Designed miniproteins, single chains, continued (4). Designs and how they scored, part 21

Each design is a single chain, and the fold is of that chain. pLDDT is the mean over its residues in the fold that is shown.

## One batch from the design tools (miniprotein)

Design m12702
Fold by ESMFold2-Fast:
Structure m12702 (fold): chain A 99 residues (1-99)
Amino acid sequence: SMEELNKEIRELQKEVAARLEAKDYEGLAEATIRLLELLLEYVKANKNLTPEAIENLIKSLDDFAKFLEEKMGKDNPLYLRVKKKIEEVKEELRKLAEE
């Protein structure tokens, strides 16, 4: 379960990078949303993650959102869709960090 989840996360990270390189922003948005959902499941399954590790993950999501804004534009509907999912996942991660 955890090993399979970790493998799927790695494959989605590769897909996100490939879609970004190809400027396939629709595919990028879909792959990123799937990746965000799996990252949340990974954090829920890994009860040994420290609150600091979760906060660092939240910061990484903020950095990634800024990167996507630069690449796609702040008013791009696909960027806004991904940004909404990032904010939803960040809220759930904050709840997990507070226990």
Scores: mean pLDDT 86

Design m12703
Fold by ESMFold2-Fast:
Structure m12703 (fold): chain A 78 residues (1-78)
Amino acid sequence: MSKAQQYRDQAVQALRDGDGKKAQQYLIQAGKAAYDDGGEKSAQDILEQTARDAGTLQLTPEQKAAITRAISEALDYA
């Protein structure tokens, strides 16, 4: 798997574990790694996939806010 996909999987696992801070850190790293591999579109694609996966989870408002911030920060880098 790509490094970006590995970070994405770690972010989803952190969300399942209830660790919003770890999830945010892994999402930022996933976005940056995807950007390095395929540019802005690759970063957007990995973050959109993560957002869809997160939508299937029972997330707290805090976890949803952390995901939104991580996506915004990663896209700002791109």
Scores: mean pLDDT 72

Design m12704
Fold by ESMFold2-Fast:
Structure m12704 (fold): chain A 65 residues (1-65)
Amino acid sequence: APLYVFKVLEDDAAMLEDGSVVKKGEVLTLKNVKVREDGLIEGTDVETGKRVVLDPSKVELLGVL
């Protein structure tokens, strides 16, 4: 399955399933990426195995591996 690499542009751009937020400037590598009906992106962080929900307007797609 493809891996999607996102750069977080704002502190409120991404939230992990434990309620922790990803800080501006961090890079997330996600597997099992889906676009939700509400327009948010969901996936699984490959480093932690945690579910992530992100706002596509507040992240930059750097690449697909």
Scores: mean pLDDT 85

Design m12705
Fold by ESMFold2-Fast:
Structure m12705 (fold): chain A 56 residues (1-56)
Amino acid sequence: MDIEKARQAIDQTGDFLGVDKKTREKIKKEVEERIKKGEKLSDAVMKGSNKLQEAS
């Protein structure tokens, strides 16, 4: 549940910022790994969004 919501958030933000599909997929995987390691959904998504901002 949380992983799917995180993926959607990263994809939507990346699309809005014009980040390419390959970079979005890399950031999605990083966010998934963070959540699997027990990081909070909000913290993982925030860090992913910061990386998308840096990539744009």
Scores: mean pLDDT 81

Design m12706
Fold by ESMFold2-Fast:
Structure m12706 (fold): chain A 70 residues (1-70)
Amino acid sequence: SAAEAAKKKIEEEADKIAKEKADQQVADDLQRASNGEITLDVPISDLYQQYYQDNFDTEYTKLSKKLAEE
């Protein structure tokens, strides 16, 4: 259906944005840890998943709202 196709496109777009942002945020945290500015007390995989989920939820909400206004 058109609604299912639209939802899939939003999910794919949110996924792309969330991955890009999570990768950048993890890279920034690793650089700061390397410089002695912070200590990472969690596995990098857990840190990535936390960033990914937060960014995905944020972007999905924004894209869903825009689709509803269309």
Scores: mean pLDDT 83

Design m12707
Fold by ESMFold2-Fast:
Parts: sequence; C-alpha cells; structure tokens
Structure m12707 (fold): chain A 62 residues (1-62)
Amino acid sequence: MTPQQIQQQVNQGYDQYIQLTQNGSPRDTIIGQMQQIGDYMSQYDRQSSQSIYNRVDTMRSS
C-alpha cells in the first residue's frame, strides 16, 4: 500500500470511531465497537490503533 492509501484507511477508521462516540450509545456497546475499529486500524497503522486501544482501556478502567 502507498502511504496515501494507508492514511485513507486510517481516516475511515477514525470517522467510524467519531460517529460511535457522538451517537450516545451504551458504554459497553461503544467499548466493543471501538475495540473492533482498533483491530481494523492495526492492519494499517499500529500507532493510531494503539491510541484507540488506550481509550478503550481508559473506559474499561473508569
């Protein structure tokens, strides 16, 4: 993949993440869906994926 193609995939993951956090879904549903988005993004950008995993960890610990 080119760097531009990787960025496009990562941006799609972030769009999905933002929509989930803005929809006011139940916490457990958001956590599960964010984990799936993190797993998807890990194929393209480990650093961006790790950021989402850290957010999931924070939500589980709170």
Scores: mean pLDDT 72

Design m12708
Fold by ESMFold2-Fast:
Structure m12708 (fold): chain A 97 residues (1-97)
Amino acid sequence: RWELVEEFIDYLAKKLGISEEAKEEILEAARRLADLLAAGAPESELEALVREALEKIKTKEELEALEAVMALIGRLAAGEDLTLEEAIEMYERRLER
């Protein structure tokens, strides 16, 4: 569900202080990743997309947001039905040591 991805990136943008421009670039990368995963694209195409997205990233906060959003897309593509609260919990659990 694309609404969940948009709400999650809004949460990350506020938490990490990323710009609206960076947020739009991350959403675009997430859309392309979702399309490739739905089409059953090979790993080489997924790697190329990730590399292209990383070239547009300028800060550590933007990288953290991109990685979190791509992880969410991967779980949704695997058939997981997640809420916004569950997506946030998964992100926050990765920060716990």
Scores: mean pLDDT 76

Design m12709
Fold by ESMFold2-Fast:
Structure m12709 (fold): chain A 90 residues (1-90)
Amino acid sequence: MEELLEKLVEIVKEIISLLDEESQKELSYLASKILGAVKDESLSPEEKAEIVRENAEKMVELAKKNNVPEELIEKFREVVEEIVKKLLEE
């Protein structure tokens, strides 16, 4: 899991570098929601997976609005799905 979260953070940093200042703040907030949910011991695996997917979808919408390359968005989606799969396997 830690390796997947590190990969997520790296991709998010690449996306952030392509955004305006306001979108950077929003994307960082959404990313923090994902990281917080994964680490929250009070949440079930299913609740964690749902929060990860919901916030990731909002991040994808924000990236598309800022004309982030589709290749980078696809890499982001792949890492999110790997995180979700790992959460549901536990």
Scores: mean pLDDT 83

Design m12710
Fold by ESMFold2-Fast:
Structure m12710 (fold): chain A 92 residues (1-92)
Amino acid sequence: AAARRAAVLAALRDVLEAARAAVADTEETIPDAEKLAVVERAAEEVARRYAAAGDEVAAEAARLLAELARAERAGDEARAAELRERLRALAS
């Protein structure tokens, strides 16, 4: 449990850091849909990095975060709820 939770939190931290870096020089207010698109791209990059490193749990967490951002941007509440539950299960 502790090791899986640490991997999920590491993936979340890396995704947030990458997303923050991508918008660091933006002076204009970013619409919510564009913020979700930035998170999706950051999560896909982080997922590829963890997969290449052999960290399957962190890679899965980042992949689920990318899918969640895409579902929320599309307004698919049912898919977003499913993905949040899968992330919680992965962290257990």
Scores: mean pLDDT 80

Design m12711
Fold by ESMFold2-Fast:
Structure m12711 (fold): chain A 92 residues (1-92)
Amino acid sequence: MQKEKAEEIMKRIRKLYEEAKSLFFQALQSDDVQALQDALARLDEIIDEMEKLLEELKSIPEASKEQILEAEIMLGIAKLMRGVLLVVLKNL
């Protein structure tokens, strides 16, 4: 059984999501174009890693539907946060 592997991937996804949240809230308090661009670049890297981990999670037969749903929701929110920062940058 690879249940432990699925749990390990979920821990990595949750850590990336927490990093994305922290980055997003810090960036929202900045009116600096460079700081927002740097935040967007880092969010893109986090989102790419989360997408890779989600695909790996989906390849594990022992991964639960709840684990996959949680990961998809976190990725969706991270992508939404990126979209918000793009709108903020456009209005600077």
Scores: mean pLDDT 86

Design m12712
Fold by ESMFold2-Fast:
Structure m12712 (fold): chain A 63 residues (1-63)
Amino acid sequence: DYIDRIYALRGRLVEAIKDEEKRQQGLDKIVEALRQLLLAKTEEEKQKILDELEEWVNKLIEA
């Protein structure tokens, strides 16, 4: 489930990012991705949203 994968990513972000402003930025991106996912019509669109979010969050955590 794409939603479950996004919530797992949210958990990783909250655990890894202790800076309040960066954490809020990441949470805002997750909310944006969830809204896009609800509006997506195809599996390709949903997968792209998830892949882009995961890459963005991993970069925020590690760099």
Scores: mean pLDDT 81

Design m12713
Fold by ESMFold2-Fast:
Structure m12713 (fold): chain A 103 residues (1-103)
Amino acid sequence: TVTVAAGTTFTSTSNLPYEVTAEDLERIARVAANGLADSTAGLVSVEVKEEEVTDTSYKQVLRFTLADGSTAEVEIEVKAEKTADGSVLTVTVTALTDLVLRA
């Protein structure tokens, strides 16, 4: 297992040769959320605590309930910026609390 400290941020950027839709942003956020949940040690349940949706961004705060009765919170934000040749996609995952991941 690996402990990720509160305040740790992971950012990924990609140039895409097409325009990203709001549905694409939601799908990408869901994939990221599922991957994080699958990697979380001692996970019992996942709850969407907050959700913000715009035409160009999708942000959610997830609350994880752990087997020891503690909770962890993570923010996932997906943004798309339109360019002349398509879109720039930015995915940001921020640990709001300490999070323990499976190695």
Scores: mean pLDDT 81

Design m12714
Fold by ESMFold2-Fast:
Structure m12714 (fold): chain A 77 residues (1-77)
Amino acid sequence: MTIDEKIDELMARLDEVLAEIERAKKEGWPQEKLDELYREAVRLLDEAIQLAIEAGNTDKVLEAARRGQRLQDIYDS
């Protein structure tokens, strides 16, 4: 697996967790469950950004940052 492929896998998994957070918020899940999902999303985002920086790939850093903005928007909604 290339570093770019690993970043793409992390971002795909992050997209799944973001969708689960949106569902959980709409369904009124307990805050403890939401906190677990937010923690997982932050972990995946951090790993993706770190790998993109190590790869020197600015486009991947920006793509990961876009997901970070989406996570923040969901959190604030």
Scores: mean pLDDT 84

Design m12715
Fold by ESMFold2-Fast:
Structure m12715 (fold): chain A 110 residues (1-110)
Amino acid sequence: LGDAKGYAVLTVAYYGIVAQGERGDEARKLAEQAASLLDPKTREAMLRFAEAVGDPEAAQKAVDELIKIDPGLAPGVRYALAEAQRLAPDIDEAWRKAEEAFKKMLELVK
């Protein structure tokens, strides 16, 4: 979870929650920017996960697809799903967590 890839996954999940609120368009752009650090196929699957975080069944399918593409992401993606579900009622906390995860991701990028 301390690598840039893990923080990219967390950032996308948190912004996926915020995208359900008033700042949806801004949140989606930031999620796309964070996902751009991932391989193209993994990035596409992560963006699908972000869109699905509000639906437990859709979110689980997106997690399963991500794990098939990159098994190394399994612990990070499972943690991100749990955090997204926990923070769904609190958009302001989700935004704060997204900004912090994004900042850590940028610090770890080459």
Scores: mean pLDDT 73

Design m12716
Fold by ESMFold2-Fast:
Structure m12716 (fold): chain A 59 residues (1-59)
Amino acid sequence: SRAAALAEKIKQAVLENAKLQGISGPYSITISAPSAAVSAAGEPLGPVVTATVSFTLEK
C-alpha cells in the first residue's frame, strides 16, 4: 500500500539521519499501521494514513 511504502521511506530517512548525527549504538524504530479518518460531522475524508515513527536508543 502507499502507506506502507511511505512508512518504509520514513524509516530509512530516520536511520540515515541518525547515522549522520553520529548515533551508532543499538536502536529501534516502530512504525504504526495506517488508519481511516472522518470529519466531526461523520463525513468520510477519503483515505487517510497516519504513520508514527518512534526512535529509541538502546544502551
Scores: mean pLDDT 63

Design m12717
Fold by ESMFold2-Fast:
Structure m12717 (fold): chain A 117 residues (1-117)
Amino acid sequence: SKEEKVEKLEKEILEEYEKKYGEPSEEEKELIRALSEFIVKVEENPEEKEKLLEKLFELLRERLAGVLSDDELELLKAQFKDVIENFSPEKAAEFVGLLKEMGLVGPVTEAIKEVLK
């Protein structure tokens, strides 16, 4: 099922995150879950990938305006796109780690959840 695919992917990303960064916080777990749901949605609807990414990037621009420079936002978009297009659990875990270091776990999680509605 879709739920089984999401749970499997979430588990794989959590295991890679724990190896690199230790036990994830509840906020980091929410991000990993949201990211897993987004990846599965793109995999099941490849024709919608560009539209879903565009909607996500629009929300990120709105929510991170004044927090990130335009160059930082473009780098974030490029890294997010790379995670989706060249997926591995290790790469996804490293992306979550980067968002934690930047203080962006909450805003990115909220944007992903909004796209998935």
Scores: mean pLDDT 87

Design m12718
Fold by ESMFold2-Fast:
Structure m12718 (fold): chain A 60 residues (1-60)
Amino acid sequence: SDEEEVARYVARLRANPVDVEAARALLESPVPLDEATRTLAESTVRRFAKQPLRETLLEV
């Protein structure tokens, strides 16, 4: 179950590298991550957690 959840979040993050929710879930998961996945998740949180989607451009 936990491993399947991690696999789903990995797939989400690889499909959308700005998915901060998936990245946070991976970093907080008790399942150990490989280095590439951990680096990707950390990079996503670092780069995009402070920059939400530009939805404001659609909601003027």
Scores: mean pLDDT 72

Design m12719
Fold by ESMFold2-Fast:
Structure m12719 (fold): chain A 88 residues (1-88)
Amino acid sequence: DEVEKLIDELIALAKEKNDSLSLKLAELARELVERYPDDEALRKEVTEILKEQIKILKEGKQDTVEGVTANIGAILRLIGLLLDKELE
């Protein structure tokens, strides 16, 4: 499960970097994937969001205004995916 591996990687990086926003992002991503376990399109979109955030942490940008803004944006994208699924 690629998405689960990325969630675990993001959690590990967020703990290493003391980035609580990325920890929250990983928690929301896990909850969303667990709620819709058979939705491959959803998993693909969550996977891309996780990859973007992992890149920010690997580049050490998590504490910048740009990094924080990107993290908040990623959380809002996950909430949007949840809303879209609830409205199906």
Scores: mean pLDDT 84

Design m12720
Fold by ESMFold2-Fast:
Structure m12720 (fold): chain A 67 residues (1-67)
Amino acid sequence: MRLLVVVANGDEAIAEAAEAKAKEQHPDYEVEVVIAENVEEAVEIALRYEFEEGIRSVVIDTDVIPL
């Protein structure tokens, strides 16, 4: 099973930290991480993956949730 983590307002270091945490919490999932420039882009990416490919997604806004 695949899990998509979309990091809004993040960089590669934040994305790497998010991937590590997601893999720790969901070891049975294949975790994929994508960086978005803002929450609007992150939501669009997440919805596309869920509706087109049926992949469960989580959006992390680094302005609200520090990683």
Scores: mean pLDDT 75

Design m12721
Fold by ESMFold2-Fast:
Structure m12721 (fold): chain A 80 residues (1-80)
Amino acid sequence: MVEIEIRGARGTIDVDEIEKIVKKYGGKIVSVRSGMSMDTVKVVVPEEKADEAIKDLQELLKKQVPSDEPYSVVKVGPVK
């Protein structure tokens, strides 16, 4: 399994849509945190699906997050 960290400006991320994408690739949500300025969603997916999941998550966030607001999708690494 590989951990992917998804961050976006507070209130701009639809966690349900993220969950749909990660479940499609055989993954799951590990944690959801709402900060003062950003929301953070951590997910795990099979390593063989990680690049496809990242691409789909980036496309999702591009649609959800306004162009003037920050977002990121980062491959953190393998989880034990």
Scores: mean pLDDT 81

Design m12722
Fold by ESMFold2-Fast:
Structure m12722 (fold): chain A 70 residues (1-70)
Amino acid sequence: SAEELVKEAEELGKEIQRLIEDNAPVSEINEKLLEMARVASRLGEVDPQKAKELGDKITELSIEMGKADK
């Protein structure tokens, strides 16, 4: 359901944020971002607007990762 996919995306987002804060390897963060992108793809089949919002969040997390990685 859309609600279950949104919850899955929220938990992945929290995990990604934690990994960024913990200076985890970019490879680990990218694996979780890919999982979140798959959730966005599934969500797009049932709620395109929420999928778009999730896509924007994935982009923001990717930018945060890039700023933290030196």
Scores: mean pLDDT 81

Design m12723
Fold by ESMFold2-Fast:
Structure m12723 (fold): chain A 92 residues (1-92)
Amino acid sequence: MQEENDELLFKKAKSEEAKRYLLRLVAAHEFMTKPFEEAEKRTREFGKKYGIPDDVIDEIIAEVRKIYEENGLEGLREFRLDAVDEFNKALK
């Protein structure tokens, strides 16, 4: 369900900023629920599928990994909530 919802949100995201925040949301979810290798692979697949540049995908993956290393799962939950707020703002 969550992965299907993320794909629908990517189709709605028209601006580069909205796509960037949506990828942050996807990355946080993947890293919270999957091993790092699979989470990185899935995040990269989503980003490439929806036309996000490779350097932006790499930046977001690095950011999410750093948050997890420094603040654990709780840090990723907070990051995901912030990404939802920023995504909604970017749609305006």
Scores: mean pLDDT 76

Design m12724
Fold by ESMFold2-Fast:
Structure m12724 (fold): chain A 100 residues (1-100)
Amino acid sequence: PLTKEEIAEREKKLAERIKEELEQMLELYKQTPEMTEEQALEELVSMMREYATLITDEEVKEKLLQRAEEIYETAKSFEEAVELAKKFLEELIKEVEKKT
């Protein structure tokens, strides 16, 4: 049986893993001059959608998918897209911490 604290810790760790993957994608993009900004944005959205499948909370899943689409449509650069995604994940972590 999982406690509420254990569930919150797992949710926080998931968000932190997604943040780490975003940092790695940004570094890869900067080191790969052949990669277009469009390709990088598509990979970011794909990654966020894949991580959404690991989330059992339907509302959190929907928010993550909606945010991914919003970032893809509105971000002016790949660096901005990564920054927006990281800020969203930081807010999710804070919400989980307040619940605990």
Scores: mean pLDDT 76

Design m12725
Fold by ESMFold2-Fast:
Structure m12725 (fold): chain A 77 residues (1-77)
Amino acid sequence: MEEFREKLIELAKELLKTLPKETVVKGLDQLAAAGIARHPELAAQYQALKDAAIAALEAGDYEAAARHLAELVLLTQ
């Protein structure tokens, strides 16, 4: 579990550096929306993770942004 999480964070960090910021923001919006649709009881958590990921991305903190993105992916399952 933890090894997969660490690899997911590394992959997310690479995607955040490679993709245009607007594409990443749209992806985060869609991922959070999909998660909320599957787990409406976790809506506040999905929204908070999405907002935190966008804020980190705007600050240039790719490490924090990648960790929040990985958490969104894992919760959306």
Scores: mean pLDDT 80

Design m12726
Fold by ESMFold2-Fast:
Structure m12726 (fold): chain A 57 residues (1-57)
Amino acid sequence: SMADELALKAGEAGLAGDNAAARAYTDKIKEEMGLSDDEASRLGAGGAVAVADGRPL
């Protein structure tokens, strides 16, 4: 889904130390899905875990 793709991109940016890009992707998830800041941040954290685990996109 679009949310999963954005979550992976947020995770990639976060792991790369690009906090501004990570925040922008998390904000995009919030806008697209109508989620709270906490819910969007959890999806971004899940994306970071997936990237760290070397999961395919």
Scores: mean pLDDT 70

Design m12727
Fold by ESMFold2-Fast:
Structure m12727 (fold): chain A 84 residues (1-84)
Amino acid sequence: ATVTVTVVATTSSDTPVTIDVSVWTTDASGRITQLPVQKTGTLQKGETGTITLTVDVPAGSTVSAEVTVHGDADVVVTTGLPTP
């Protein structure tokens, strides 16, 4: 299945902000696996940025996106529905 993760971030800080996006899957047994697909974006003071990544996920797994903000920013994360 294919899942698209979209992260929209707006800096609320006077310093540059680095945003890391990582994707994790949880299978039916509860095993958590970090996918090799990761994206990093850097936003300057007062910037709004969009980070998009598309991942192929095994059937029956739950997708989680982990967003790490190195600074101060407002973040909105949208995960699309899995497609076959």
Scores: mean pLDDT 72

Design m12728
Fold by ESMFold2-Fast:
Structure m12728 (fold): chain A 95 residues (1-95)
Amino acid sequence: SEYTELLKEAIKVDFLNEEELREFLRKLKESSLSDEQKKEIFRTALATSVDFAGPEELERLEAIIFPLLEEEGLEDLLPVAEEEIERGRAVWEIL
């Protein structure tokens, strides 16, 4: 399944590595998956990065991800990225 193969690649992506993230985003964009499947894969991959990120890493993720999504024409993923990064920040505000 293209979904399963791309998901396996996605969870290995270092979202703090701009080149690696850009390559993954291009693969996601070029895939034959539905928009919903693309959002699910992106959210799952990003959630893994967010779950291990401190406040400074969350700021770096935002600074890298948001411009790349716009540059690659994946603005539809911006709300997903915003929600996941805000989830990460909320955890640190409680702890």
Scores: mean pLDDT 86

Design m12729
Fold by ESMFold2-Fast:
Structure m12729 (fold): chain A 70 residues (1-70)
Amino acid sequence: SMAKIEAAAEYVKRALVEKLGLSEATALVAQHEFLKDPETALENLRKWLTKEYGKEAADEIVDGARALLE
């Protein structure tokens, strides 16, 4: 449902800012990508976070977002 996509997108935005210290502008881009295509955004987010922050951080944020989509 769109409500689940919106909840997952908001979670990603907040997690990037609050857990990783990213800028609001960067987090908003990630949120908008989730609103367009959640599965592609989730795959891209996992790849990017694993590269930049490591597997543990990627798993925490991606698994949290996926739980909200399901």
Scores: mean pLDDT 84

Design m12730
Fold by ESMFold2-Fast:
Structure m12730 (fold): chain A 96 residues (1-96)
Amino acid sequence: DEIDKEAAEVKEKAENTKLDEKEKKELAEKATKYLEETLEKAKKAGLDEDSLKVLEKHLELAKELEKKSDADIINAYEIAKKLAEELEKALEEEKK
C-alpha cells in the first residue's frame, strides 16, 4: 500500500509537473530502499535462489541509474511494487 501510494504520486507528478533533479534523486533513493527491504523480506521468507537473483539484478539496475529520467524513476517504483506483490503472493501460498 505504501509502495502503491508512492508509485501513484510519482506518476501524478510526472504527468502534471516535471520532476527537478533533487526530486528525481530522492525518489530514486526511495525506490532503491523499497527494493532492498523487499529483497531482505524475500530472503527471510525463504524464496528460491533464482527468485532472489532476479530481485538482486533489479536492485543493481536501480543503483546504476545515473541519468534518472522521470520514466526511469517511475519504472523503478513499478518494479519495487511488483516485487512486493510477488512476495505477498508467495507468503499467501505458504498459508494454504
Scores: mean pLDDT 65

Design m12731
Fold by ESMFold2-Fast:
Structure m12731 (fold): chain A 74 residues (1-74)
Amino acid sequence: EAEAGARGDAAMARFKERLLSVAENEKQKELVEKFIKGEPLTPEELRTLADNLEKSDDPVLRQLAEAFRAEAEK
């Protein structure tokens, strides 16, 4: 299974860890899980994630924060 996505396996695992490290509450963890599964988030949920990710020093998470803001404004 992992071999089918060997290149993305490590990246996905790292990405998941980064997102979960920013989540403090169960609600935040649920939002992270929805995003990982590729489920659409409501504008309010996108803003909540964007605000939390923006506080992170991780450039990858900061890029996601901007993407979430753009989606929330749509």
Scores: mean pLDDT 71

Design m12732
Fold by ESMFold2-Fast:
Structure m12732 (fold): chain A 77 residues (1-77)
Amino acid sequence: MLEKIAEEGKAATEAAKAGDVEAVEKELEEIREYATELASEFGEEAVEAARRTIEGALEKTKEAIAAGKEASLGLEL
């Protein structure tokens, strides 16, 4: 499931760079679904770091776009 979360994080970043906020929200919900499943399999302590990293990267990407800056954010998980 980590690879699924990473894949959704990458898709969300691409959507954010395209300015498609609705697509970003969709990917975020899918990340939450996968994170819930991951917590069940690998423990909440393991999923928390992955969730925080992806969510933080998404937020930075959205803010960078809103500020008119290049994202230049590595969300290559």
Scores: mean pLDDT 62

Design m12733
Fold by ESMFold2-Fast:
Structure m12733 (fold): chain A 100 residues (1-100)
Amino acid sequence: SNLEKLREIVREMSEILADFERGRISREEAIERLKELLEEATKLLKEAFPEYDEEIDKMTEHMLKMLEEALSQSDEEALTIMLGVVSEMQSLVNEYEKKV
């Protein structure tokens, strides 16, 4: 169930990026939605791998700093940063899938 929830979160992140690229949502709205999904993903990862809680926290802190930086950038630069965060989260979910 946690793996299925993590896959759904990554799917929702990708939809947020698509909506931002299409001009359907603002940069601020896209970043806030991604932050909410990142917090949810972090909770699920810590529940699945409590022995890696410090590593998960460091990864989440890094991603949150990237999203915060995106708020001060142009839309083009913000999109590049947000794509990086979503790609990193997808990689974490892929590694989770290999362990389950």
Scores: mean pLDDT 84

Design m12734
Fold by ESMFold2-Fast:
Structure m12734 (fold): chain A 63 residues (1-63)
Amino acid sequence: SEEELRKRIEELREKLKNITDPGAKEVAENYIRGAEVYLEKGDLEQAELFLENAERVIEKYGK
């Protein structure tokens, strides 16, 4: 749902604060911003895909 995706965005933004690699941080920020744009358009499937990509970057660099 849109509500769940917005919550995931908030959680990912908090995790993003712990990423020290500037390139990884920029890539994850770009995916999160893309997800926000798709949510504004009502495209939940694309928003989810962008958040999954952000999660992969954050998992690799920010555990």
Scores: mean pLDDT 83

Design m12735
Fold by ESMFold2-Fast:
Structure m12735 (fold): chain A 74 residues (1-74)
Amino acid sequence: SEEELEEKLEQLLVLAYILQQQGASPEEVARRVVERARALGVPDERLREAVKEAQKKGILSEELARATFELLEA
């Protein structure tokens, strides 16, 4: 359902934020987030949208957003 998808996206963004705050590289954080998103059945398009919004709000760095988008295009 849409509600379950939103919940999964929120959990993925929280994971990304925590790893970023712990000083993990953008590439490492992006890899782990994309891997988990795909394992959870989250569509690449929806993850891209959520990461873009989180970057606009200053929650996730521009570097992390870019690394995530690169993996989603590969």
Scores: mean pLDDT 88

Design m12736
Fold by ESMFold2-Fast:
Structure m12736 (fold): chain A 91 residues (1-91)
Amino acid sequence: MSHAEKFSKFVKKVFEDERIESGAFVYIPALPGDTSSSLVGYITLKEPVSAQEVLELLKEIAKEVGMDADIEVREDPTRPNTFHVEVTLKV
């Protein structure tokens, strides 16, 4: 029921995927004036892939764990093969 429980299952599944070399996520609770919570993090892939491929991967994992979320992925301009990930959780 809590967003934290859904977050835990999602992150666990992400780190179990063989395509993922490493990563870190932070759960950010709703800010004043907001009704949604967010996950912000970084993931590094074992080999170069597009942001679109990373987005598809994360959407598939979200579906598997029953999480309805809006996911955005951007390549980190500072680090090759590393992507900035933002996940907005819906109740």
Scores: mean pLDDT 79

